Designed miniproteins, single chains. Designs and how they scored, part 34

Each design is a single chain, and the fold is of that chain. pLDDT is the mean over its residues in the fold that is shown.

## One batch from the design tools (miniprotein)

Design m1241
Fold by ESMFold2-Fast:
Structure m1241 (fold): chain A 92 residues (1-92)
Amino acid sequence: MKITVTLELDREILLAGLSTSFGEDEVITRGELVRELARISGHVLPENADLEKAELYVNGVKLPEEMTLEELREILEKAGPIVKFTIVYELK
């Protein structure tokens, strides 16, 4: 079963939340990033969600599977003050 979730987050709140969990040069996996986006937004994900294979989009542009917080910050700074994340995942 394929599930699509859209989250709209203030960029400053998002970056502050991510910086609490990750170092600037730390490689963030897809599953780690999706879990943190859900936590910051207050969204509850199903226990059987396959987050490591999730697709993640910022303003309709697909993100790479792994990136550092520094690389993600550069993408988010170009996204504008409100960031639209689309998460597409399957259940295990």
Scores: mean pLDDT 82

Design m1242
Fold by ESMFold2-Fast:
Structure m1242 (fold): chain A 85 residues (1-85)
Amino acid sequence: SDEEDIAAIEGGVKRLIELEKDPSKRNEAAAVSTALAVYIVGLLEEGRFDVARHGAELLEKASEKLDPETAEWLRRVAENIRRAV
């Protein structure tokens, strides 16, 4: 369901923000950020455009709380998703 997918994306974002507080977890943070991008692209491939757009908005908002490099990458992912919707 749309609500379950949004909850999963929100959970992933919260986990990413927590992981970035610990430099020793950089690889785990990178894996979570990649998994978030792949998850939302999967929603696009299923034709679930409204949910994918909402997911992109969540990534862009999360960028305000993330390291600059991660923030730049996730904003680019969000922009690409919005162009596909």
Scores: mean pLDDT 85

Design m1243
Fold by ESMFold2-Fast:
Structure m1243 (fold): chain A 65 residues (1-65)
Amino acid sequence: STEGVVKVAVAFAVAKALETYKATGDLEKAIEEGRRTVKELLKGLSPEAVEAAIKEVEDRVRAAA
């Protein structure tokens, strides 16, 4: 399902962003990596769905840092 694909992509992007944060200490760099990752994984979905997923990745990374 599209919802399942989005959920998995967001979780992966958040995990990748948090690894960047652990390695660099740069939260803004980590958020940019997460946004880039989820956008690439959700390539071909509607702009609205991609934008919502990007926002969820940013929110989760900020909350976990």
Scores: mean pLDDT 85

Design m1244
Fold by ESMFold2-Fast:
Structure m1244 (fold): chain A 82 residues (1-82)
Amino acid sequence: NVERIKELLRRAVEAARAGDSEAAIEALEEAAELAEKTKFSNEQTLELLGLAMAALAEAIENEDEAVREAVLRAIKAIEKGS
């Protein structure tokens, strides 16, 4: 499950960078749903947060508020899993 969340967050970063808001939001929403059902080690939490922050940076660069909100929801879900 952790590996699937990592794949989804990497996909979100790539989609956000490409300006594909719909694909980025879809990946972030699936990542958040899986994160809510998963327990993480501290190392896994930091790794996932790093990927989420990368997606956030791309959303800020593109001024994409919807992607920013989706990233913040994913961060919240990851933190709850810690």
Scores: mean pLDDT 84

Design m1245
Fold by ESMFold2-Fast:
Structure m1245 (fold): chain A 85 residues (1-85)
Amino acid sequence: SNLIEPEELKKKLEEAEKLLEEGIKKKDEELLKKAKELAEETLKKAKELLEKAGEGASEDVREFLEEAIKKSEEIIKKAEEALKE
C-alpha cells in the first residue's frame, strides 16, 4: 500500500483521542461513546492488518500496528473509566 492504511489509522487515532479529551472536559457521554466506538474500529482494523501482514511485514509496519493497537486499547479504557464516573 502507498502508506494509505497507516495514515488512515493515525488519523482515526487522533480523532478518537480528540473526542475523548473533549468528552472528558465537557462531561459529554455522547462524545465519550463516539471516542470509544472509533477506537474500537481502529483496534479491529489494526489487528486485522497485523494478522494479514504476518512475519513478512517490515519491522516498521509491525511496530506501527502494535503501537496503534496499544493506543486504541488505552483510549477505550479511558473512555470506559470516564463513562462509569
Scores: mean pLDDT 80

Design m1246
Fold by ESMFold2-Fast:
Structure m1246 (fold): chain A 80 residues (1-80)
Amino acid sequence: SMEEIRIEALATAVRVILSTRLKLSPDLVEKVVEIFLELAKENLPKSQRDYWELLLEAMEKAKVPPEHLEKLKEMIEKLK
């Protein structure tokens, strides 16, 4: 379905950001992606802001260290 294709595209984008920009370990990347997908299936992000807020929530639920959360927040601020 088109929604499944959209969810897959979002998951790919999340993997790229987490692995290349934040340099998270592969295990943490997959954990965050799994949580992100569950949240996205419940309520699909409709804006770039919703996408970033959902990603932050997934990272917090995955227990990613605070240093990586702060780095993502800084990246979001610079894109404004």
Scores: mean pLDDT 78

Design m1247
Fold by ESMFold2-Fast:
Formats: sequence, C-alpha cells, structure tokens
Structure m1247 (fold): chain A 94 residues (1-94)
Amino acid sequence: MIEEIEKLLEKVKEVVDKEYNGEKLSKKEIEEAEKNLEKAVELVIEILSKLSEEEKEEAKKELEKALKLGEEKGVKGLGEKLLLKAYKKLLEAL
C-alpha cells in the first residue's frame, strides 16, 4: 500500500515539475495527475482508518496546520492546488 501511494505521488510530481519548469501541460496530463492524486488520497484514508482516535486527532492537527500554511502562501500553480485539495479530502475523512 505505501509503495503504491509513493508511485502514484511520483506520477503527480512529474506533472507538477513540468508546470514548474514552464512546460505546457495537456488537459490529459492534468486529468491524469488529479486521478493519481485522488487514488493516493483514498489509499492514505484506508491507512488513517486503522489508526487510534488519538493518532487520528494528531494527524488532523498536522493536516489543518499544513492546509493553513498552504492557503496563507497563496495558490500559484497546479502543485499547490492539488496539495490543498488532498489535505481537505484527508481532513474530511478524519
């Protein structure tokens, strides 16, 4: 499961890195990155579901801090948008 999450996130990072380097992204590449991120988030939620209530509360606090920092920095590119979307979905599952 963790290895599958890492592979999915690596594929998302490849697309984000292309945008950061000024490469023109196709609509298909953006859609694939969003799908890979959604699948990775679903797998993370499965892991989080096995945590104790205390561990879930700690994870929730860390995600809330990360989301707040991301929103304060401003959403400039695809990477930031995808990351904030992932944090929101994870928080909803906790």
Scores: mean pLDDT 78

Design m1248
Fold by ESMFold2-Fast:
Structure m1248 (fold): chain A 99 residues (1-99)
Amino acid sequence: NEERIREAVERLLEAAEALAAAAKRVAAGDEAAREELRRAFRALVEAADELAELLPEKRSLLASRTTAVGILVAAAVIERDPALADRALELARELAEEV
């Protein structure tokens, strides 16, 4: 299970980095980045779901943190504020340290 947890955490962080980068691009007016944004968010949720199966005691933490990341990313796009995308990435990094 340790290898699977490590790989899922790596995928979670990679997805979070891609998500933050895509959100910043959309916030800057690059509408082509919206598909990358959707894919990255899907990858983040899939990695979090995998971690919740491997670590059921962390399920509530994973669900609440991924929801918060999604809210911050949506806010970054709507408000056109790239700093909110950076906050989303930091929240995902904090989550990775706790699982």
Scores: mean pLDDT 90

Design m1249
Fold by ESMFold2-Fast:
Structure m1249 (fold): chain A 61 residues (1-61)
Amino acid sequence: DEAVEAALLALKRGVSVEGVGRFLAQMLGISPEQAREIAVTLAKDPEKAREMVAKLLEEQR
C-alpha cells in the first residue's frame, strides 16, 4: 500500500508519529483515532500496520 510506504519513509526521516497519523487519516479517509493507532503500530511493527490498512481498504471497497 503506497500510503503506508510513504508514512514509513516519513517516520524513518524523523517526521512525528502525530504528523504521520494526520497524513494517513487524509490519504486513507479514516478517522484520526484509527490513523493514530496505525501510525503508532507502523513505528514499532510495520508489517502489522500494513495488515491493518489492507483490512480497512478491503472493507471500504
Scores: mean pLDDT 77

Design m1250
Fold by ESMFold2-Fast:
Structure m1250 (fold): chain A 60 residues (1-60)
Amino acid sequence: MTVLRGEFASLERAIGAALAIMGEFPQAKVRIEGNTVTVEGELSEEEAEAARRILESASA
């Protein structure tokens, strides 16, 4: 089970990142709590790295 977390400057950015991850990884459970996006699920190492890249890109 993989758990990834990203913090964003605004709720709008957090929503954008969450939607991108849900589109790429429909099997993952995505939560938005304030400005924080949490991604949880059975992800491979490659899928987890890709999700992390999405979170990093949305934070920049």
Scores: mean pLDDT 78

Design m1251
Fold by ESMFold2-Fast:
Structure m1251 (fold): chain A 55 residues (1-55)
Amino acid sequence: AMSPEEQRALAERIARVLRASGLTEEQRRAAVEAVQTGLGLGPEFGEALAEALAR
């Protein structure tokens, strides 16, 4: 199990990689959903990742 602090830290790291990858907005949205599902994490992680990507 991953703590809320660990989830936020992971979201920020993944967001940095995705921002550097030159993805479209649609591809970023799909990537957020795929990462959330692949890691077995809940909506809180998906929201944190989407928020980090919007910065």
Scores: mean pLDDT 78

Design m1252
Fold by ESMFold2-Fast:
Structure m1252 (fold): chain A 80 residues (1-80)
Amino acid sequence: MLEKATPEQLERAVQAGLDYLRELGKLTPEAEEAVRRMAEALANNDSTAFGEAAQRLKEASGLTDEEVAAVAKRMVNALM
């Protein structure tokens, strides 16, 4: 996976997560912030920060664990 994400790769990951949340009808300002934190954690290979941001997304949007995992998969695919 990425050793160093470019700003363009980070924005693609954020956009992939936000687009999926919009399709689910669950895009809120808090969810957007959580997605941005998830993208930053992925770019830095910070598994702890990623887990914390994913939990905040779940709380902010009422997502299931499977829906949060789907957001994460779309973001990771956008970085690759």
Scores: mean pLDDT 81

Design m1253
Fold by ESMFold2-Fast:
Structure m1253 (fold): chain A 105 residues (1-105)
Amino acid sequence: MTPEQLVIAIEILREAAHVGLDDETVIRLLEKFAGLSREEAEEIVKIMRDNGVEEAERYLIQKLAEKLGISEEEVRKQIDYLRKNNIDVQVQIALLRIEIVNAAK
C-alpha cells in the first residue's frame, strides 16, 4: 500500500460509514480505488464493523508506518499533504464519490 492508496482507502471507509454501504460494495471500492487485495479489503471492513471507522483508519496508518519505517504522525502528515496538494489523488477521490453515489442506490 502507498500513501496515495491509503488516502483513498480512508475516504472509502468514511463515506461507507456515512452513506451505509454494504460490505461487498466497500470491499469492491477498496479493491478498485485503493488497490487493496480482496483479503486485505475483507480484513479492513471487518475491523470497521467490529471496532468502528477510526480504528480501521488507525490500523491502515499503523500498517503503512511499519512498512515505511516512519511514525504514525508522519503518515498522517503525508496523507493530509496528498489530499490537499496531489491532483491525481484529488481526481481519484472525485471519481470515488461518483461511484459511491451510484452504489448507494
Scores: mean pLDDT 85

Design m1254
Fold by ESMFold2-Fast:
Structure m1254 (fold): chain A 79 residues (1-79)
Amino acid sequence: GAEEAREISRLAADYLRQAAKALKEGNVDEARRIVEEASRRISELLGQPVELDVTPYMEAGPEAVEKAARRLEAQADAA
């Protein structure tokens, strides 16, 4: 329900913030690992396979990843 949506959105936002920091440091491999771990944990929470696409994060850069994290935090607050 709404509680699950809130937890998933907050979890995803936390991982995206970590990935953005890694990208700012030039550590693309670490950013990828963080997003892969996020996909795994979200999949466990949903009971369904979910994969976060790392390609837009790498192409758009850390600013876009931070913006995505803020949107997910706003969604969590609304849920």
Scores: mean pLDDT 74

Design m1256
Fold by ESMFold2-Fast:
Structure m1256 (fold): chain A 74 residues (1-74)
Amino acid sequence: AEELIRQAERAEAAGDYRRAGDLYVRAGFLAYQQGDVDRAIELLRRAAELYRQAGDDERAAAVRALLAHVEARA
C-alpha cells in the first residue's frame, strides 16, 4: 500500500487527479485485505474526492458506494 500511496501523491502533485484516484483505490483495497479497515476508508475517501476533481462523477459515485459498504462493516 505504501508504494501506491507515494505514486498517488506524485500523480496528484502533477495534476493527474484521475490517476491519483486510481492509485488510492488500489491502496485502499490492499489496506482492506490486510485488515486495516480505517486506513482503507481514508484512502477510498481520498480517491472519491480526486475523481470528483477530475470530473469523473461516475467513478466518484462508485467509490462512495463502496465506502458506504465498507463503513457499514467497520
Scores: mean pLDDT 83

Design m1257
Fold by ESMFold2-Fast:
Structure m1257 (fold): chain A 81 residues (1-81)
Amino acid sequence: MSGRERAEELARRGEELIERGSKAFEEGDYDKAIEYFEEAARLYEEAAAALPEEDKEGRRRLVAKAVAARLLAIAAEIEKE
């Protein structure tokens, strides 16, 4: 796999986990939502790292997605209270 192909696959898996986390959140399963969102963040970080150094825009977008996923996990932690 090229770095871009690997990044695309990792980002796709991250997006699937965001969907699973959102479903768990809506169902009140905050523990699962936290797990899915944290795993999605990690996959987006790995995807950003897989991109060529010159692809600064792609890396910025994936880092932003990772940050958003971590914020979703924090929101789920607050709802769990």
Scores: mean pLDDT 88

Design m1258
Fold by ESMFold2-Fast:
Structure m1258 (fold): chain A 60 residues (1-60)
Amino acid sequence: MSAEELLKEAIEKARELLKTQSEEEVIAKLTEWAKSQGFSEGIARTLASLAVYEAKKELE
């Protein structure tokens, strides 16, 4: 359930960051954050992209 918790946190961060930053900037920031949590660059980028996608859906 750590992966589920991390994805939920990433979605919450994406929602806040998207208020003031572009989608590209948010993906970059979340990728670095996910890497700091121990994920590889590929996994971190995928998680960041999914979090931004889900955050945008929730804001609609």
Scores: mean pLDDT 79

Design m1259
Fold by ESMFold2-Fast:
Formats: C-alpha cells, structure tokens, sequence
Structure m1259 (fold): chain A 70 residues (1-70)
C-alpha cells in the first residue's frame, strides 16, 4: 500500500514538474487560457496527490519528493 502511494506521489510530482517546464515557454495569455481549461483537472490531481501523500510517513514522503526531483 505505502509503496504504491509513494510511487504515485513521485509520478504526480514529475507530471507537475513537466507541466511547469512546458508552460514556461508559453505567453501569459496562453497560460491563462490553459489554466482555465485545466482548472478541474489540476484540482483533481492536487486532491489525488494529497490523498496519496497522506498514506505516507515523513520518511516515505521525503523519498518520493527526492525521487521526483532526481
């Protein structure tokens, strides 16, 4: 269970990092439009990340964050 939650947190954090890098190349106007379209999706991802993170210990959370950033 915890191992699955850890992998999910790492995957979600990587997805967020990839989106941030992709969005860095967009204009302010394009960013606003994209944010509006994906508001619900972003909210669901955040809820999923929080739910998965809640299943992890402090050590497992730290490991998942480090793994996502590596």
Amino acid sequence: MADEARARVAALLREQAELARAWAGLSDEELEELAREREEEARRREEELQAAAAQLSDEQLAAAVAEAKA
Scores: mean pLDDT 72

Design m1260
Fold by ESMFold2-Fast:
Structure m1260 (fold): chain A 55 residues (1-55)
Amino acid sequence: MREKVIRMVEKHLREKGYPDEVIEEVRARLESIPKDASETEFHLELARILNEALA
């Protein structure tokens, strides 16, 4: 499920015209979230990463 969410985020950002460097940063940060993190922890980190990278 996590891999699917990360790919959907990448596709969405690319479709919106974000630079590849921003997309790669977001992907790398999402991939660095611990694999044992809960769904809640993952979604909180996802929101934080997007807010920081896209602001």
Scores: mean pLDDT 79

Design m1261
Fold by ESMFold2-Fast:
Structure m1261 (fold): chain A 59 residues (1-59)
Amino acid sequence: MTALLVAEDGSRARFVRHSETQGSVTFLEDGSQTNAVVLDDTTARVLTPDGKVVVGRLV
């Protein structure tokens, strides 16, 4: 299942869901990939490679 993730800072990523609580994102700007935690049907939390946490909406 593929969706668009839009972070609060306007960053966009392609989201792929792997389980009820797990997914992955590919940022559209640079193609970098990281893990995502699904919080709700419309919300995911992403840990960036540099250790920052960002929250985004699934559209």
Scores: mean pLDDT 77

Design m1262
Fold by ESMFold2-Fast:
Structure m1262 (fold): chain A 57 residues (1-57)
Amino acid sequence: REEELLRRALLRLGHLINSGMTLDQAKETLLKEAKNEEERRAVERAYQILEDSFAAA
């Protein structure tokens, strides 16, 4: 479901950033791997959550 897709996107973005990718590079990587619109939206939502967290920190 959407909640699970969002959680996976958040975890994968974090993993890629920890591996040396920028947040933008991690987002692009996951968007290329997205199989459908729901997965793409989950990646975009996860990106916004992380952007807001870093901007507010």
Scores: mean pLDDT 78

Design m1263
Fold by ESMFold2-Fast:
Structure m1263 (fold): chain A 56 residues (1-56)
Amino acid sequence: SLAEELQEKVGLDPETAEGIARAVEAGVPLDESTLNTLVAAGILTPEQAEKLRELL
């Protein structure tokens, strides 16, 4: 599943990986603006945001 790949390739914890996977499936764009918001909220590190952008 996408959540499993996010855990393995980005290093997200299971809860964060599930949340991101659900957002992607719901059609939420994970563009720079969205990823910067998640970093500011403490959900992602800057490194995780970069890896996630490269993966998706």
Scores: mean pLDDT 80

Design m1264
Fold by ESMFold2-Fast:
Structure m1264 (fold): chain A 81 residues (1-81)
Amino acid sequence: MDPQELEDEVLVSLVRMLAQEALRSEDPEEAIRLIELGVKVAMSIKNEEKRKEALEYLRERASKLPEEVAREALKIIEEAE
């Protein structure tokens, strides 16, 4: 496996983990922080398809947060694109 391909796969996995932890968080501030970190990790993915996959996963998971938190999280994701 190309080192870059391996790096991108690791970053996608990290984004998925961060999104899942955001959904488990009962603290809105922590959930937003985890989504923001997930976006930063996703934007570090060099492969466009993998980056889109990671951002789409973040958006899908963010939409399942409580309404007020979901609005802020989705805004953070939108501003990164």
Scores: mean pLDDT 82

Design m1265
Fold by ESMFold2-Fast:
Order: structure tokens, then C-alpha cells, then sequence
Structure m1265 (fold): chain A 77 residues (1-77)
């Protein structure tokens, strides 16, 4: 289904994002991949607002972005 395809795309983008953060990729590149993941998840939520897999992926995405932001702030101290 379209919903399943969006969730799989978001999952692949999230894994790519994890690898980019581990490899200390530039923030501009990380944000581009994160934006694509957010777009896929937004479309998934428009189809099923309570989809548990999409909610879990969105939470993981937010946690990764917060972790990266904290690491960047600590490097500036």
C-alpha cells in the first residue's frame, strides 16, 4: 500500500540519517535527509494519524536530531 511504502521510505531515510550522524556529515546534508524523512512521515500520518510504526520512526528521528544539536552545542563550549 502507499502507507507501507511511505513507512519503508522513512525507515530507509532514518537509517541513512543515523549513518550520516555517525560519520559526522555536514549539518546541511543531515537536514536535507531529515526533511525527506519528515515529508514521508507527514504523508503517512495524513493517511493514518495513529499509525504506530510511523509514530515510532518520528520519535526516533526527533531523538537523533536532538542528539546531533546537543553535540554541536557542546563543541562550541
Amino acid sequence: SRLEGLIEEARKLLEQLKEMIENNSPDSEILKVAQKAIEALREAFSIDPSNEEALQLYKELQDLLVKRAKENLEKQK
Scores: mean pLDDT 84

Design m1266
Fold by ESMFold2-Fast:
Structure m1266 (fold): chain A 70 residues (1-70)
Amino acid sequence: MSMEEVEEALRRQVEAARRAIEAFGEEAARKVREAVEETRRAIEAGEIPAELQEAVLRMVEELERAVEEY
């Protein structure tokens, strides 16, 4: 997987999550929480390259904020 592919996936995930939470509420928020937990686990396991860790952590923080704001 290329760095650009990962960045595209991260951006789409954040956009989709925010849109889904606005449209579907708590059900979408729950799925976003699951994605956040899985991503945090991958970071802690060292499965994400250091260059991508900052972008991934920012994505996780944005997703958590979207869930909190709902």
Scores: mean pLDDT 75

Design m1267
Fold by ESMFold2-Fast:
Structure m1267 (fold): chain A 96 residues (1-96)
Amino acid sequence: SMEEAERLRRELLEAARKAVEAAKAGDFEAHNKATLEMLELADRLEEVASKEEAARALEEALAIVNEAAQAEEDLESEAAMSMTAIALAAKLATLK
């Protein structure tokens, strides 16, 4: 449903923000869990809405993670966010 798709999109974007905050805090276990949550939510969005809606949500999440990675001064935190961005970009490519 449209309401379920909108909820999943909000949850995916919230997972992106959680991934950023966890990486900034040096909590790489929480960061990895949030990354997996984003990928699972994207799969669910594709199932209940469309490839196009899942792609848009992933593009928004990717922008959040990339912007945070570019602003990050800690190398480990930047590397973690960059790896998440690569994973999101790879998932996005499968929706084309």
Scores: mean pLDDT 89

Design m1269
Fold by ESMFold2-Fast:
Structure m1269 (fold): chain A 67 residues (1-67)
Amino acid sequence: GIAEAAREVLEEARRAIEEGAPESRIAALLSAGGVLAVAASIAGDEESAERLKRELKEVAEEADAAE
């Protein structure tokens, strides 16, 4: 489902950070995760949406620290 797809995108974002991927790729993955979090909220899964938003913030902070 949407929450599952969002987790996969966040895992890819974390992997991209660990592998030193370009900032543009990390930004694209975080953007995709954000869209999926909004989609989860629209679908009525507010608990997953809130959790995904927190995880997105954490991954974004990890990306900033890695630069």
Scores: mean pLDDT 79

Design m1270
Fold by ESMFold2-Fast:
Structure m1270 (fold): chain A 94 residues (1-94)
Amino acid sequence: MEYLEKGKKYFEEGKYEKAIEYYEKAIREGPKEKRYEAYYNLGLVYKKLGKYDEAVEAYDKAIEIGKEVGAPMEEILKIDIERGLLLIERAVKS
């Protein structure tokens, strides 16, 4: 998806606010089966910004939509593992 790919490019460049903008566009305007990827990437950006609550919410949406669209179990498990690690990081820092 064009928006998803632009978001990934900005994320790689460290332009996190632009990455968020394009991931939000991918969620709003992209096909349903790709929205879980956009939510997952949005969670990664929030994690980089230290916005742990927003990152967890984005990962939860990615898991929810991923299950609805029949995303591979391996991808869902990867997101769930990252979510769990994020909760541990948040607990250690707080």
Scores: mean pLDDT 83

Design m1271
Fold by ESMFold2-Fast:
Structure m1271 (fold): chain A 92 residues (1-92)
Amino acid sequence: GHMAEEAARQAEEAAKKAGLSAKVEVKGDKVIVTLDNTNVGQKLAAIGGGTTGYILGGESKSQSQGNKVTLTLSGLSDEQAAKALEDLAGGL
């Protein structure tokens, strides 16, 4: 629903404020976060994936390709997806 989409917009804005590029897409039961492949981007992906897998019991996959790192989150409710994105943004 709408909670994950709102958290996605807030995460993108927080990244922009920090001078970073982040794109967050909510697609059905999946959240796809695309970050720059930097030390900070890798840290943010690890935070979002960690919250998803260890705290919320969802699935996370992180893939680095070229200048981008893509974090895919699945198996989360709308509220849980929002929480994972909030924790990721808190790493900025």
Scores: mean pLDDT 84

Design m1272
Fold by ESMFold2-Fast:
Structure m1272 (fold): chain A 88 residues (1-88)
Amino acid sequence: MKELAELFIESLREAAEEIAGKEAAELLERAARLGYEAEEAKAAGDLARAAALEAEAEALEPRIRELVSEEQADEIMERARERFLEKL
């Protein structure tokens, strides 16, 4: 469900911006979108595309770890879930 995934990605971006700032929010949004597209590619049987999208998402991880601590990551995920449920 593209609409449901987009709603969660939006909620994640909003939570990340409040907790870790705009750069972290943009990177987390990009990583989440790449992850969603990779799962859709797997479901369609396009394993090569899925692998490429996963690799692109993994390439963002070092910068995300510089901007977002483990504690902030946990808080962002909790806030994102709360925001997502409010929008349902």
Scores: mean pLDDT 84

Design m1273
Fold by ESMFold2-Fast:
Structure m1273 (fold): chain A 69 residues (1-69)
Amino acid sequence: MKLTPEQIGRMGGLIAAQRLAREGDFNPEKAAEEGARVARDLAIKNGYTPEEAERSAREGARVARELVS
């Protein structure tokens, strides 16, 4: 089944936080920016609109910041 924008956001945030942790980078603001970027890209690839992709980006930023903090 197709993932929701919020589910994609959480996945993007997790991916970004894991990548940054692997590189030894624990900056919450950098994690939030990367989480937003990954989530937005994933949403667009899944056929979501720019508005829906921004919902994914906001969730991705939130999740990535929380995981790194």
Scores: mean pLDDT 83

Design m1274
Fold by ESMFold2-Fast:
Structure m1274 (fold): chain A 74 residues (1-74)
Amino acid sequence: SAEEKVREIAEELREKGYTEEAELLEELARKALETKSASALAALGIEAVALDIEGKTEAAKLLRETARIVAEAI
């Protein structure tokens, strides 16, 4: 399921030391999946851009993958 895939990505982020990013990813993905919120889905993409600017390119990639999974599920 999309929820299981989101959980796996969040666990990968935590293993890589991106604990705050994992929490944000789970919150936004859950909101988008539960409420069909376009704003929550858009926020995942915006946060990925912010992470790229900060040089956290691996975390940004995982947030973009999450946004794609969530978009396909809603």
Scores: mean pLDDT 85

Design m1275
Fold by ESMFold2-Fast:
Structure m1275 (fold): chain A 66 residues (1-66)
Amino acid sequence: KAEELFQKGLEALEQGNYEEAIEHLTKAIELNPQFSEAWGALAEALRKAGDLEKAREAERKMQEAA
């Protein structure tokens, strides 16, 4: 379920495994596109990975989902 993938994404983010975090958070969003917290976490993971443009897009999606 989306919440379980979100938690896995947060764990990966805390461990500094940004690619794994992006994978889990993207899957959470695929299951629930209105999951604003998952979009926010994805934006952070993308920013930490150095993909600032995708991070800004994810932040915009977070606002649309809320």
Scores: mean pLDDT 83

Design m1276
Fold by ESMFold2-Fast:
Structure m1276 (fold): chain A 73 residues (1-73)
Amino acid sequence: MPSIEELIEKFKELVDKAIEYLSEGKNEEAIKKLEEAIKVLEELLKQTDPESEIAKVAEENKKNLEEKKKELE
């Protein structure tokens, strides 16, 4: 399994790419990156204490990405 640090770095990269695709009007590519970012957050949450700050931030980010993905579908 990837480390928590690797998952955080991967998440940031995927979100940055999703934002870039959205700015270019590439909604389908952005959706794919958002889906990948959500999966990374799910893996991070599986490995993290649910009462930790990082888990709370991950849950908020997951909700925001799910809502954004729904808007683009």
Scores: mean pLDDT 81

Design m1277
Fold by ESMFold2-Fast:
Structure m1277 (fold): chain A 91 residues (1-91)
Amino acid sequence: SYLEKGEEYLKKAGESTDPIEASGLASRGLAYLGNAGFSAEEALKKGLELITSPSAQEGLKAALENVEKGITKEIGEKLREIGDELDKELA
């Protein structure tokens, strides 16, 4: 389901050690949760509830802030490519 996929992506985003990968995962998680009826604020709250590590929670917050602020063209394209590749791997 969109909810389960969104939760999975947000958890992986928080656990990622690569900031670009984390942002791509967070973008995918936000997109899936948006399709499940969650707002961006609700998706952030949901993601933070799934993560128990303070460092992973901060990682997810940073990744979602990058998505919300609108990434530069080059970074935005890279984040989308990572998100698409991860979507393909989990399909």
Scores: mean pLDDT 68

